Designed miniproteins, single chains, continued (4). Designs and how they scored, part 99

Each design is a single chain, and the fold is of that chain. pLDDT is the mean over its residues in the fold that is shown.

## One batch from the design tools (miniprotein)

Design m15448
Fold by ESMFold2-Fast:
Structure m15448 (fold): chain A 81 residues (1-81)
Amino acid sequence: NLEVARKLFEIAGKKEKISTAQLAEALRKLGVSDLIANKVVTNAFKLDRSGEVSEEQLAEAIAQLSPEEQEEIREAVRRYE
């Protein structure tokens, strides 16, 4: 999931940390459903309540999803490449 987090950071503008709003927008840009995007954002906010997440924290937020939801995000990232 760290590779997926890295790609999402590239889409969001390659900052050291990205906001939960930037994360949600990057996921929607990839065609990820609002349901899955909201789950990722919620998981990320639980890890860092500042409303900004690192690449490693984003990878952990994705890892908390079901295997099926994780695969949908990986496929969305792959299609964007």
Scores: mean pLDDT 78

Design m15449
Fold by ESMFold2-Fast:
Structure m15449 (fold): chain A 90 residues (1-90)
Amino acid sequence: MEVSPLGLMLLTMEERGPLSARELAEITGTSVSTTTQLLDSAVKGGLVERSVRDGVTLYSVASDEKMLSVGPFVLDIRNSIMDGTRLLLE
């Protein structure tokens, strides 16, 4: 099974903290535009938070509290994606 680019981005953000779309694109091997599109979708879905620091847009995994405010299934989906990605990377 192929590794999900979103799963790789979530794991990397969990390990390193807030990251730019460029850094996540380098890790996933996708374009910055594709990476930004996936991240923006994840932000709208409640999985990822967007912040601006020093004029740079950074992304991080949403807090459990924010995911629960969107819906309990969002936390379950995020955990399933991350666990599935870890399993594929073993």
Scores: mean pLDDT 72

Design m15450
Fold by ESMFold2-Fast:
Structure m15450 (fold): chain A 80 residues (1-80)
Amino acid sequence: KLYRLQVTVTYPEDAETPPEVRAAVEALQAGVAELRKTPMTPEEIIAHLQPALRALQAEFDKAREAGLPVPTVVFEFIEV
């Protein structure tokens, strides 16, 4: 079956998100928006987004190591 990916991002209200984390989130959201136009399997969606996901994970790990806040990112596969 074919799916579209929906991504919801919640930024912490009481703290400024690091610019690098925000940039990585925006890059992921841009990739998701492009893929939403073409229904794919979840495996195909993840494969296409893997570079952006790796970049996001690296920035999240770096921010957490520095004691900085990271947003909550929720992934939802919507069947078409």
Scores: mean pLDDT 80

Design m15451
Fold by ESMFold2-Fast:
Structure m15451 (fold): chain A 67 residues (1-67)
Amino acid sequence: SKDVEEFRRRTRRLLDKYREEGLRAMKEAREEYSKLVSEDIALAVGLVEGSGVMVDGLREEILKERE
């Protein structure tokens, strides 16, 4: 017989595990991306003196474009 509740519990545990792993991978990717962007911004600021562009600012612009 099919035990729906047992299937739900097993599926939920797997999804929770994958979700946590995904969140960690996303955080690591974000941190790596921030480093790369910081280097690119530093180069750009070196070319355009007086730039107030920051990693957070670029991140906000990217998120804003999604809207």
Scores: mean pLDDT 62

Design m15452
Fold by ESMFold2-Fast:
Structure m15452 (fold): chain A 85 residues (1-85)
Amino acid sequence: AAEEAARLAREAVLRALETGDDSLPSEEVTAFLERLRAAGASDEELRRALAAAQAAALELAPRLGFSEEVLAEARARIEAALAAL
């Protein structure tokens, strides 16, 4: 779960770089976490997966010119989507 979330976060950062977006898309990570919840994952497992995604993005995104503020905004969107479920 955590490794897959980290992979999706890296792919989102690379895609944003390729398209020239100034914001990070969160849809793929959100959809993955929603599927984990539907499969019976605990809130703690979801938090660990989200933390792994954030850590992976934080390692890659600043090296590619994205700010921590952009990462924080993407994380907030994912957390809001999970809370709405």
Scores: mean pLDDT 71

Design m15453
Fold by ESMFold2-Fast:
Structure m15453 (fold): chain A 72 residues (1-72)
Amino acid sequence: MLQELGDAVRDALDAIQALRDAGLTDEAQRYYQQLHDLVTQALDAIRAGDEDKAREYIEKIRELAREARDLA
C-alpha cells in the first residue's frame, strides 16, 4: 500500500512538474494542492486500516496525474 501510494505520488509530481515546464504555473499549483489533500486522505485511511478507502484515494491521485499530463 505505501509503495503504491509512493508510486502514484511520484507520477503525479512528475505530471505537475511538466505543467510548470510548460509555463502553466497557476494550474500546477492547483494540482499540487489537490495532490496534498488526496495524500493526506490516503495516509489517514492507511493509518485506520481502511485498505479499500486507501486504494480509492490512490486511484484519485492516478487520475489527477493523468489530467495534469493531458493538460501539459
Scores: mean pLDDT 86

Design m15454
Fold by ESMFold2-Fast:
Structure m15454 (fold): chain A 98 residues (1-98)
Amino acid sequence: SELEKRKLALVGLAYVAARELDKERIRELIEWSEMPDEELAEKVEEYLKREGVTAEEVIERGREVLAEWRENYDEAHEEKILELASEILGISKEEILA
């Protein structure tokens, strides 16, 4: 479903940002979370290709987190993106923002 694509895109972005440990990237992801689903999906695909991260790696990392949350990520905001990044990285949201 489109909702599931959106959730995967958001988790994928959080995963990539987490790997880079880049606060500016996390900030950018928060802004992207407010984009329409089609635009978000395109940006995710472009980002993954540039960074050399496989879709399989993103899906594997995000699958368990998405299964636990089971909520609509179309309304995702800063808190949800940071929670996903925190979960994937295993560090606190405050440390990500610091």
Scores: mean pLDDT 55

Design m15455
Fold by ESMFold2-Fast:
Structure m15455 (fold): chain A 81 residues (1-81)
Amino acid sequence: SETERLVAYLRSITGLEELRLEGNSLTLDSASILGPVLKEAVALRRLLLEHTHATDATTLQLAKILRPDTTELDLSHQDLS
């Protein structure tokens, strides 16, 4: 799946500072899989979720796992309804 490919990509890269998930659908399941991997990405400074169709539940799940004091979350053009 797209999420599994993204996880493999994230684990293969060290020093990733910005991740763009534009146009990718984020479900609660994908957030649960991605969250721990993103937390391990110690260099990550920005996460862009433009046009990801993330729900409030998905955003909350990511917020619980990510480091908000060191990682900027960009929800521009995100539909949270």
Scores: mean pLDDT 64

Design m15456
Fold by ESMFold2-Fast:
Structure m15456 (fold): chain A 78 residues (1-78)
Amino acid sequence: SAMREQLVEEAVELAEEIGRLLGASEEETQAIIEAIRKGDAERVERLLLRMILRAGRVSPETARLTRRLGELLRQLQA
């Protein structure tokens, strides 16, 4: 579905930006993107939580992007 494809690409773009803000490695960013493309929301959540806990501080911008990614993952599971 074209709509599903658009949601996946938006989620990938958000994951790349969140990774950049949290200082993720290329490998960490790629792992999240692969989990998004596979529809593995639980793995996306685990990887993001690990990065957030390592960062110790989350900006309001990072929190907003993370919330939006969560919304997209819920839509992709429906």
Scores: mean pLDDT 86

Design m15457
Fold by ESMFold2-Fast:
Structure m15457 (fold): chain A 100 residues (1-100)
Amino acid sequence: MEKKIEEAKKFLEEQIKELLELVRERKIFPEEAREELSEAEKAVREALRLLVEEASDEDIQALIEKNYEALNEAAKKAAELLKKAKEIMIEALKERLEEE
């Protein structure tokens, strides 16, 4: 369980990087999609930080076991938010491409 927080952070960073690379490669950045991505990243990182940094090293194991469900929920919520942000970005890009 102690590794799940580390794995969750890496997974979230990987998902965020993938979306940022997609935005960068397209060179067409709808303001709405950009703000949504930034907000999702900030919220997820803050939630994970609260789960980890509120406890000492000795308490982390107990905190993980007690809050395992909350940690999993945070990770799932992050993935869902990133997927929604990606959909908004694709839709906005499609509209901008149709404009020109």
Scores: mean pLDDT 53

Design m15458
Fold by ESMFold2-Fast:
Structure m15458 (fold): chain A 84 residues (1-84)
Amino acid sequence: GDEQVAAARRALEELAQAIEDALKRKPSQEEIEQVERAYQTLLGNIDQLLKDPSLTDEQKAELEAIRKEAEALYEEYKKKLAEM
């Protein structure tokens, strides 16, 4: 429920911070792998939660919003990484 939505929001914030830290300079292979793992873990957790019939439509809408924010953030990250 709300706790799981809050956990997804926190994971999005942690992903954003990892991306910012990686982009402060040319990221190492380890930093690139950490960002990719964080992104894939967040998407996987959201996709699993969206299958939970106990979640309200409001909670599912918030999870979908977090998913879209994560996808946009990761796309921008990959674009900036390719320019390095």
Scores: mean pLDDT 85

Design m15459
Fold by ESMFold2-Fast:
Structure m15459 (fold): chain A 81 residues (1-81)
Amino acid sequence: LSVEEQRELLLAYAREHLSPGTTAFLADGVDSILRLREEGRLEEAKRAADGLIEVVGSLAETTNRPELYELTRAFAESILS
């Protein structure tokens, strides 16, 4: 799947299962990572993606939503490939 397809899958899941505020937080995080990648700031994009995985991993654990973690990880892996 492309980066854009991974982004849409993650945000579609968020819109269906998470609050509007959490969905906006994820969208902002994803878009910031994509902007860093577009600017050629690949190491910063990678660190931002790792940070998003950590934050979302904690959220997925506390809300018992393993799919949220897997979708975020798949998105981050598409940035790092």
Scores: mean pLDDT 83

Design m15460
Fold by ESMFold2-Fast:
Structure m15460 (fold): chain A 74 residues (1-74)
Amino acid sequence: PLPPLSPEQQAFLDEVREAMDGARRVEEAIRQGLSKEEIEKLVDELIAETTSPLARGLLRFLVDVLLWEEERRK
């Protein structure tokens, strides 16, 4: 049985989830064949919508990894 989450733990997980959701949207855009310019615009919009510094930093890191992977596929 999982112990119940504290409000602080829940807030942290919500921030991580926000970043992961943003990264998955970028991954889907890459899979749909959006141009690098369109992907960069989406990233800027997602970063602007991200509410916490942790989520923003994590989202930026995940997106940079996805863009690095895409570049290496060329």
Scores: mean pLDDT 77

Design m15461
Fold by ESMFold2-Fast:
Order: C-alpha cells, then structure tokens, then sequence
Structure m15461 (fold): chain A 110 residues (1-110)
C-alpha cells in the first residue's frame, strides 16, 4: 500500500462519517430484504451500497485516509462473499457476511 504517510488510525472526516452512516443504512436494508426473501429489495440495496462505497473510496483517496480506504476494501470483499453465498442459495451465510461488513463500518466510525 503506497498511500504515503496518512496515519492508519486517523479519524474519518465528517463527510466520510456521513457516507459510512448511509452505507450502514443500505446494509441494514439488504439484511432485512434477505430475511424477508425480497430479492429485488436486496439487489436495490446492494446497488445503492456499491455507489456509496465508491464515493467513500474516492473521498478516502483524495483525503489520504488509509483507515477509511482499508475499511471500504474489507467491506467490498465481504459484500462479494455475501453475493456469492446468495447466488448459491445460502441466505444465512449471505446475512452473516453483511453483518460482518456492518461491524467493519461501525468500527470505522469510532
């Protein structure tokens, strides 16, 4: 990781924190949709979440915030795993990965 000299423990900016809160909201919607068997609502929540994560990634690069960048990368990996589990019919595993992604975002707000 050649992000020069940002503190890896630097607190997220207020703008980054707002995007983290929006991402958590879409994760909650995705989890609820899976629990209800609402595939369309799940896909819409994931689409919105991916847009928010893209905005967070661009902002983290601009602000050189390595902690936020790492959190976005970890969440994107967990979302990919959740989508794979969902595609395989493993709804419980998909929910578990989304709950783990939510914990990553919540820690980024601390």
Amino acid sequence: NIIEASDPNAEASEEQKELFKKAIEELDKAIEALKKGDEKAFEEAIRKLNKILGELYELAVKEKNARTLKAVEEVEDLITKAIEAFSNGDIEKAIKYLEEAKKVLEKALE
Scores: mean pLDDT 85

Design m15462
Fold by ESMFold2-Fast:
Structure m15462 (fold): chain A 74 residues (1-74)
Amino acid sequence: MSLEELLEETLERLRAAKTRFEQRSVILESFFRAMELGYSLEEIEELAKAIKEEFPELESFVDQLLKWIRKELA
C-alpha cells in the first residue's frame, strides 16, 4: 500500500465515522499501519498534516500520537 492510498483510505474512513471514538480508532489504525509498512517519520508527519488540514478538530489527538511515534522511532 502506498502512502497516498493509506491517506485516501484514512480520510474516507474519517468522513464516514459517526463518533469521536471512531475517528480516534481510525487515526490509531492508520498510524499503526504506516509504522508496520515501514514509512519514515517524515512520511507519517505528511499523513498527519493532511488529516489535520481536513479535520482540524483532531489536531490535538494527532499531535499527541506524533509525539509518541517520534519517541518510538528515535
Scores: mean pLDDT 84

Design m15463
Fold by ESMFold2-Fast:
Structure m15463 (fold): chain A 99 residues (1-99)
Amino acid sequence: VDKLVKELEEAIKNNDVDKVKTLSKQLIEEMPPDDALKILTKQTKLAIDNNNTGIVKVLNDSMDQVLEQGASPELVRQSAIELTSLSLIKIGDEIDKEL
């Protein structure tokens, strides 16, 4: 699992959308929903920090699968709050650059 998480982190830093999609799918298959959600939340924060909206979308799809598999509602709520706040800040910054 540690190797999978490290490969996912590297794929995010390299902006490799296809690899992120493959690795996040494996992560969901290998981990309990709550553990997968925690890792996906952390990795999504990295993708947001790198301003990669494509990877953020892939990771959001992966988190939706984890929610469907029965992740804790409390962890789901915490992840949503953290990611929404950070995502809105980054989207605002991107819009300001376009204007």
Scores: mean pLDDT 75

Design m15464
Fold by ESMFold2-Fast:
Structure m15464 (fold): chain A 81 residues (1-81)
Amino acid sequence: SPLEELKELIDAGEKIIADGKAAGLSPAEIIARVEAYVRANEQRIQELLASLSDEELQEAMEYLRPYQDQLAEISDELEAE
């Protein structure tokens, strides 16, 4: 399922954040790794998104929300002096 494949990609992205925090990486390094991961998977993500129904897209966005919240927290930490 395209939705299940997209959720697996999101899970892998969340794992990059979790592993980075566990390894004591800086906020900048964690963000750089997430950006590299998204860039490497950009075409696949676009293909999966194009395959989703409106209902599946809504479900994917809800699944992505905790991940986006974690990235926002890391971004706030990066901006802290």
Scores: mean pLDDT 81

Design m15465
Fold by ESMFold2-Fast:
Structure m15465 (fold): chain A 83 residues (1-83)
Amino acid sequence: MADIAAIVTPIAEKFGFTVESIDEKENYYEVTLRKEIDGKVLTLTLLFNKKGQLQGFYTPSKLTAEERALVVELVLAIQKAGL
């Protein structure tokens, strides 16, 4: 199986995020990322199935256009890595 931590961590760091936690649940993995932008903390939670495939993500409901663009680019980078 792909090591989710080994793949996600360098991508997250490239976009200025820190991996806060990787939680293995019964049917999925939950990866929480954190970034500090202009004194505000942005959090992103990524959901992977047990095969390491990205199933979805959660962001704060009130994102700026710049924060939305950053999240989209990060998610696309993770998808390109085969997660």
Scores: mean pLDDT 77

Design m15466
Fold by ESMFold2-Fast:
Structure m15466 (fold): chain A 87 residues (1-87)
Amino acid sequence: DEEKKKKQLEALDKYLEKAKEAHEAMLKIEKNEEIRKVHEEMLKFTEEMVEKLKEAVFKGQEEVDKIREEMRKKMAEFLEKIRELLE
């Protein structure tokens, strides 16, 4: 389904744009250098995973689901690290 793949690619581009906007907003208010570093790693990981997801869209839904699971797990780890730094 060409239309479905096109919509998935558009959604991934929008997701990355939103992630970059959130990162820029955070950098304007965050003074903690360690938290800033985690957000930088988080954005870099998001960019890498979006590229993998774009490739996976052409390989099939099962591959897309595997990459999404990897993203969820790693994002949870980043959020936990930020939580620890805020304690």
Scores: mean pLDDT 82

Design m15467
Fold by ESMFold2-Fast:
Structure m15467 (fold): chain A 84 residues (1-84)
Amino acid sequence: SARLAELRRRLAELERGLLAAQAAGDRAAVRKLAEEMLRLIRETLELFPDDEEARAQYAALLRGLIALEPELRAEAEKLLEEVE
């Protein structure tokens, strides 16, 4: 699916942005990118619940977000339960 490919591309782009923001110590950018990544993961799971190939990748990303942004923990853990 072209839409699934674009969503995966956007997730990879946000992950790179998060890494750069973390390295720069830009907490505001880290928070914004983490929230955008969480929204894209949620959207992808809602649109493509049978995306078995991406489940492990989504789980890893969600665990990273839980560690990085404690305020997002509850939302990220709820999505993690859907992929595990």
Scores: mean pLDDT 78

Design m15468
Fold by ESMFold2-Fast:
Structure m15468 (fold): chain A 79 residues (1-79)
Amino acid sequence: MDPETRALLRRALLAAGASEELAERALEILDQVLEDPSVSEEEKREAAELFYRALREMEATGSPEPLERFIEEAKKILA
């Protein structure tokens, strides 16, 4: 992932109410999915879409649950 994009996404997560730890975990797993050569382009696109959906839901609800769910879903792609 581009460092500029990662920094912007981190700022968005923190602004939405994510803790530093949760934001870092979510960005780390997203970056791992996007950089893994065994993950298909379709799965990478799905992971990015799930991430943006979780961010939007977190902004709407103030709950960390959507982002925690994203992390578990992304782990399944890597497994």
Scores: mean pLDDT 83

Design m15469
Fold by ESMFold2-Fast:
Structure m15469 (fold): chain A 87 residues (1-87)
Amino acid sequence: KKKDEAAQRLIDLANELAEKARELGVPQSKADAIRAYGELAAGYLKSNPEKAKEYADKMLEIAREAGPEVEELARQFKAELDEAIKS
């Protein structure tokens, strides 16, 4: 139950991050990739935490290319993912 709530929260955060990236002028293709990798990270949270971290790292790489504000939001997502894995 707690991990299901954490996974949903991460999906919501991935969508918010993608919307924020678009507001900051990030191309739709990069924002869509950030969202997709974030949702994949959330989806693997319970079944394969290592795969979840891999997708979060891919999201962070794209966010880093998008700019420092987007990178910071992606780092917050990764921190929340790591905390959910520990729980």
Scores: mean pLDDT 82

Design m15470
Fold by ESMFold2-Fast:
Formats: sequence, structure tokens, C-alpha cells
Structure m15470 (fold): chain A 63 residues (1-63)
Amino acid sequence: SLEEAILSLAKRGLAFDPSVSAQEAADYLVEEGLITREEAEELIEKYGATTGPELAVALLKAL
């Protein structure tokens, strides 16, 4: 679920580290089976996420 994806990013610190790219955070979530690659790409594009924290905000907006 998107909630599990957000919690996983927070647990790994990826939700709070602006040096982590949105792509790196998305890769982690896809590898963990929490979201699909298509879902990750759609969120990044729709919300303009460039960092891990911005991807976490995009996931929150998608809930």
C-alpha cells in the first residue's frame, strides 16, 4: 500500500534526506515490492518530485 511505502521511506531515512534523489527512493520502493515502477514514475512526474522527501510528500498526496 502507499501507506507502507511512506513508512518504509521514513524507516530508512529516505523521506528526510534531500541528498537522496526521488529516483533512488523510488528504486528502493520498487525493489521492496511496495509500489510498481509505473506507479513510481507517475508520482514523480505528476508531483515533480526530485528528492526522497519530495517523493514521500507525493505519496502522501496520493493517499
Scores: mean pLDDT 86

Design m15471
Fold by ESMFold2-Fast:
Structure m15471 (fold): chain A 69 residues (1-69)
Amino acid sequence: TAEYVVVLKDDADIARTAAEVEALGGRVVSTYNDDDFKGLLVELPDDDAVVAQVAALPDVEAVVPVNRV
């Protein structure tokens, strides 16, 4: 598993996106709902298909790796 920051669009539904990440086999570690930033800190399997599916979610702007080792 590796940690990622899932950067959300400014109009994103955080709760829905968190549920979708969990449905894809990810784990939501933390949520961010600031005026300047909406996002999720997640652990995803070491599976490029899961990372790609998370990145393809409609409310997701970007998926940024936090743990690069």
Scores: mean pLDDT 79

Design m15472
Fold by ESMFold2-Fast:
Structure m15472 (fold): chain A 75 residues (1-75)
Amino acid sequence: VEEELEEARKHAEKVKELMTKAGYAEEGERLKKGIIEAAEAELVEGDEEKAQKINEELLAEHEEALKAGIETYKA
């Protein structure tokens, strides 16, 4: 569980870095927090429904920033 949480934190930090490079530093910070919250809901609380809802809301509300981050990663 802790090892999987640590991987989620590293992933969240990488997403924040990509968003920051794309010019979406504030959205990157929010995405980082949301990714960690979803991982904690699933792995610590055992609430898969809560984790799924957090992930869906992050994708919907930050779709534009996520697209910019992906393009930055590809470049």
Scores: mean pLDDT 73

Design m15473
Fold by ESMFold2-Fast:
Structure m15473 (fold): chain A 110 residues (1-110)
Amino acid sequence: MELEKAALEGIEENRDEIVELAKQYAESLGLPVSDELVELIKKGIEKNREKIARDAAETAERYMQARGLSKEEGLEVARDTAVANAFRYAVELLEKIKEKGIDEVKKELE
């Protein structure tokens, strides 16, 4: 519960940075950085926010058990992992857009 909350806060606090990095990645893929693309990235992250945070919390819990981390260290792992997972999600979303176009990916996010 607390690790999952820390993960969600990590995504929220770093939202603009995650989106900016995703824009840079989109440019590297040769995708036009349109308002529609930016909105789709934001919508995709928001729709998957709870899953990204749960996966990050589970990773942090495993690290705490395996390495004997404190609760404070576990909260930091949850935050950092959530940010990394959110960016990874955005990268995968952009790769799908490159493969099959933005309209098909928009349908998947309905």
Scores: mean pLDDT 86

Design m15474
Fold by ESMFold2-Fast:
Structure m15474 (fold): chain A 115 residues (1-115)
Amino acid sequence: SPIERTKLLMKRYGKELKPPYKILEARNGKEAVEGAKTEKPDLILLEEEMPEMDGFEALKELGNLGLEHIPVIMLTRDDSEETRERALSLGAVDVLIKPFSKEEKEEKINKVLNA
């Protein structure tokens, strides 16, 4: 199956954040942080396991840069309460457990945007 990449989601035509999204993919946590700085996305789907900088390191860096206002959903294979608590403590608004369906992903996105 395709490897889910970190994605920065942006409103199309500046109206509202709903499908289809304008999407920027990041290959690692450093690209995710730089994309957040330059593009100021409306939502980040952030992979936990990435080369160079992992999702937890990227979350911490987003906080250090004053970008904590951007909602982040962490994508992880770890369904433990410890991983969930760690992600939330570092500024993630929710966690989505892999493997997930397209429908589960859209439900999480909608829940975060309507919170």
Scores: mean pLDDT 78

Design m15475
Fold by ESMFold2-Fast:
Structure m15475 (fold): chain A 57 residues (1-57)
Amino acid sequence: MMTLRDAIQGYVSGTWDQSTVDQAIQGSRDGMLSRGVPQDVADRTVDVAYRSLMNQF
């Protein structure tokens, strides 16, 4: 499974589009929910990670 970091890196490098990043965001959220993380925490965690990674690249 592609990580959110991998998806954002590919998006920034021009290899993948926003839909691939959106799929990685959804997968990361679903993965956290399946491990028992509350929805609010999962949503916030993915948002913070996305913003942090976008600022790094």
Scores: mean pLDDT 75

Design m15476
Fold by ESMFold2-Fast:
Structure m15476 (fold): chain A 94 residues (1-94)
Amino acid sequence: AVSARLVEKRVAKGQLVTIEALVTGAPEGTYIRATARAPSGEVSEASEQPGAGPILVTLRAEKSGPVTVTVELYDRAGNLVSRATKTIEVEVYE
């Protein structure tokens, strides 16, 4: 299973938004890659780590709206095992 949440749902303009993505039930020997896309279309760098656990992805908050988080699970051979996309609303204030 894949879940994603904002560490802080309301942030000041220009601040970093932290997104926590969690993969449950990932097989041993797999690795997880997470990317986030801002409402403005800007994309965070992919974060990767082995197996199950929380992945933190940061993105600069310029405007309110949907942040799209894509979580991909790869096996030891580099094959994509699963992909999940979650949309989270962020609120930006001045």
Scores: mean pLDDT 72

Design m15477
Fold by ESMFold2-Fast:
Structure m15477 (fold): chain A 66 residues (1-66)
Amino acid sequence: MTVLTAEAAGVEARVEIEGLRATITLLRPASEEQARAADDAAADKFLEELRRQNAEEYERNRKLRA
């Protein structure tokens, strides 16, 4: 499990990543704009980790069968 913290527009977001699963928790209340900014920051970090893990999962799956 990987835990990342993203901060945007004065809002902190905790991102817990396990494989292709991610749980995003806002660490404090936010307006719509602040929530979107925090989600975008969290999504960027998750996307980078997701791309890395997805590529590795694909390779592992191929090696497991071939």
Scores: mean pLDDT 70

Design m15478
Fold by ESMFold2-Fast:
Structure m15478 (fold): chain A 90 residues (1-90)
Amino acid sequence: AEELLKKFEEYARKAVEAAAKGNMKAALEYLDKAIKAAEEALGKENVKVLLEIQYLLVLAMDAAREGNVEEAERYLEEAIKLLEEAIAEL
């Protein structure tokens, strides 16, 4: 679980960084990898939490693309915290 959380954070940060640089192909590839790590950590049956995490990452990527670094970091931190809390309840 901890290793999957670290992979999620790594890929999520890379998705946000790629979006900030305008590389949407790389951003979407990293987003997919982040969500797969979250699915492995939580199980696919935790659909509501997985959708909330994905939505927060999309908001972070959008904020980063617009140059709003503070808002992007806030959404990214919310996504990471949500995954941490969901894992703790397993």
Scores: mean pLDDT 86

Design m15479
Fold by ESMFold2-Fast:
Structure m15479 (fold): chain A 81 residues (1-81)
Amino acid sequence: SIKELAEKFLEEVESLVFEELAKFGKLSPEQEAELKAVIDKEKEKLQKAIDTGDEKEIEKALREAMLTVGLAALRAAESIK
């Protein structure tokens, strides 16, 4: 279900993003904190959507979270040298 996908995203997103970025190189503490702040904000929004029980709201929040975190991860990867 969309709820199960959203719950898996909440559980796994931070670890998966940082594990993949580690393959590109080491983020500075400031870059790591900035990316974590983006992830935490999107996780909070998605949790609020899950709490409504509305499948359309959950799907919308999940799609937005995936896009926002994906773009933030790409920017982080570009900053690694």
Scores: mean pLDDT 87

Design m15480
Fold by ESMFold2-Fast:
Structure m15480 (fold): chain A 94 residues (1-94)
Amino acid sequence: SLDEMLAELKAELDELIARGESVDDIFTRFAQLMAKGLEELADNPEAAERFLDRFKELVDEIYEKLGLTPEQKARFDAVVEALRKRAEALHEEA
């Protein structure tokens, strides 16, 4: 389901960009999907790490398509990094 989830996310992303949705709305949806994915993978830290890595690849494509400012890129990168650190902390506690 991870590959299916990522494929669906990529298709949804392309649709949001084509519709002219705001960058903030796109970021909110990505944050929600990342949080949900990490919650579902809480008992599997290796899969959680792989999920974040693949998600980051999609984020890099978004940066190019949306023409984001350096500030917008930094804000989203900070969110991704915070979630990655949280996943690592849960692995150390488990």
Scores: mean pLDDT 70

Design m15481
Fold by ESMFold2-Fast:
Structure m15481 (fold): chain A 70 residues (1-70)
Amino acid sequence: WEEIRALLRAGRLAEAARLLLERVRAVDDKYPVVDEFLKLLAVLGYQEAVAAASEPFRAGDYEGAVRALL
């Protein structure tokens, strides 16, 4: 998570999303991983990115939510 946080603080959203996508693919319980990332985006001011990911996230498409940020 610290590497993802560092990328987001640097404005490197696409790189942070690529790392998160690898993490999401590696875990069985995908919801908390993507939920934590979207909360982090909101706190850091990436409101447009949160909006783009919201529809697939609500539909249960966790990989699609992260891909919306690429």
Scores: mean pLDDT 81

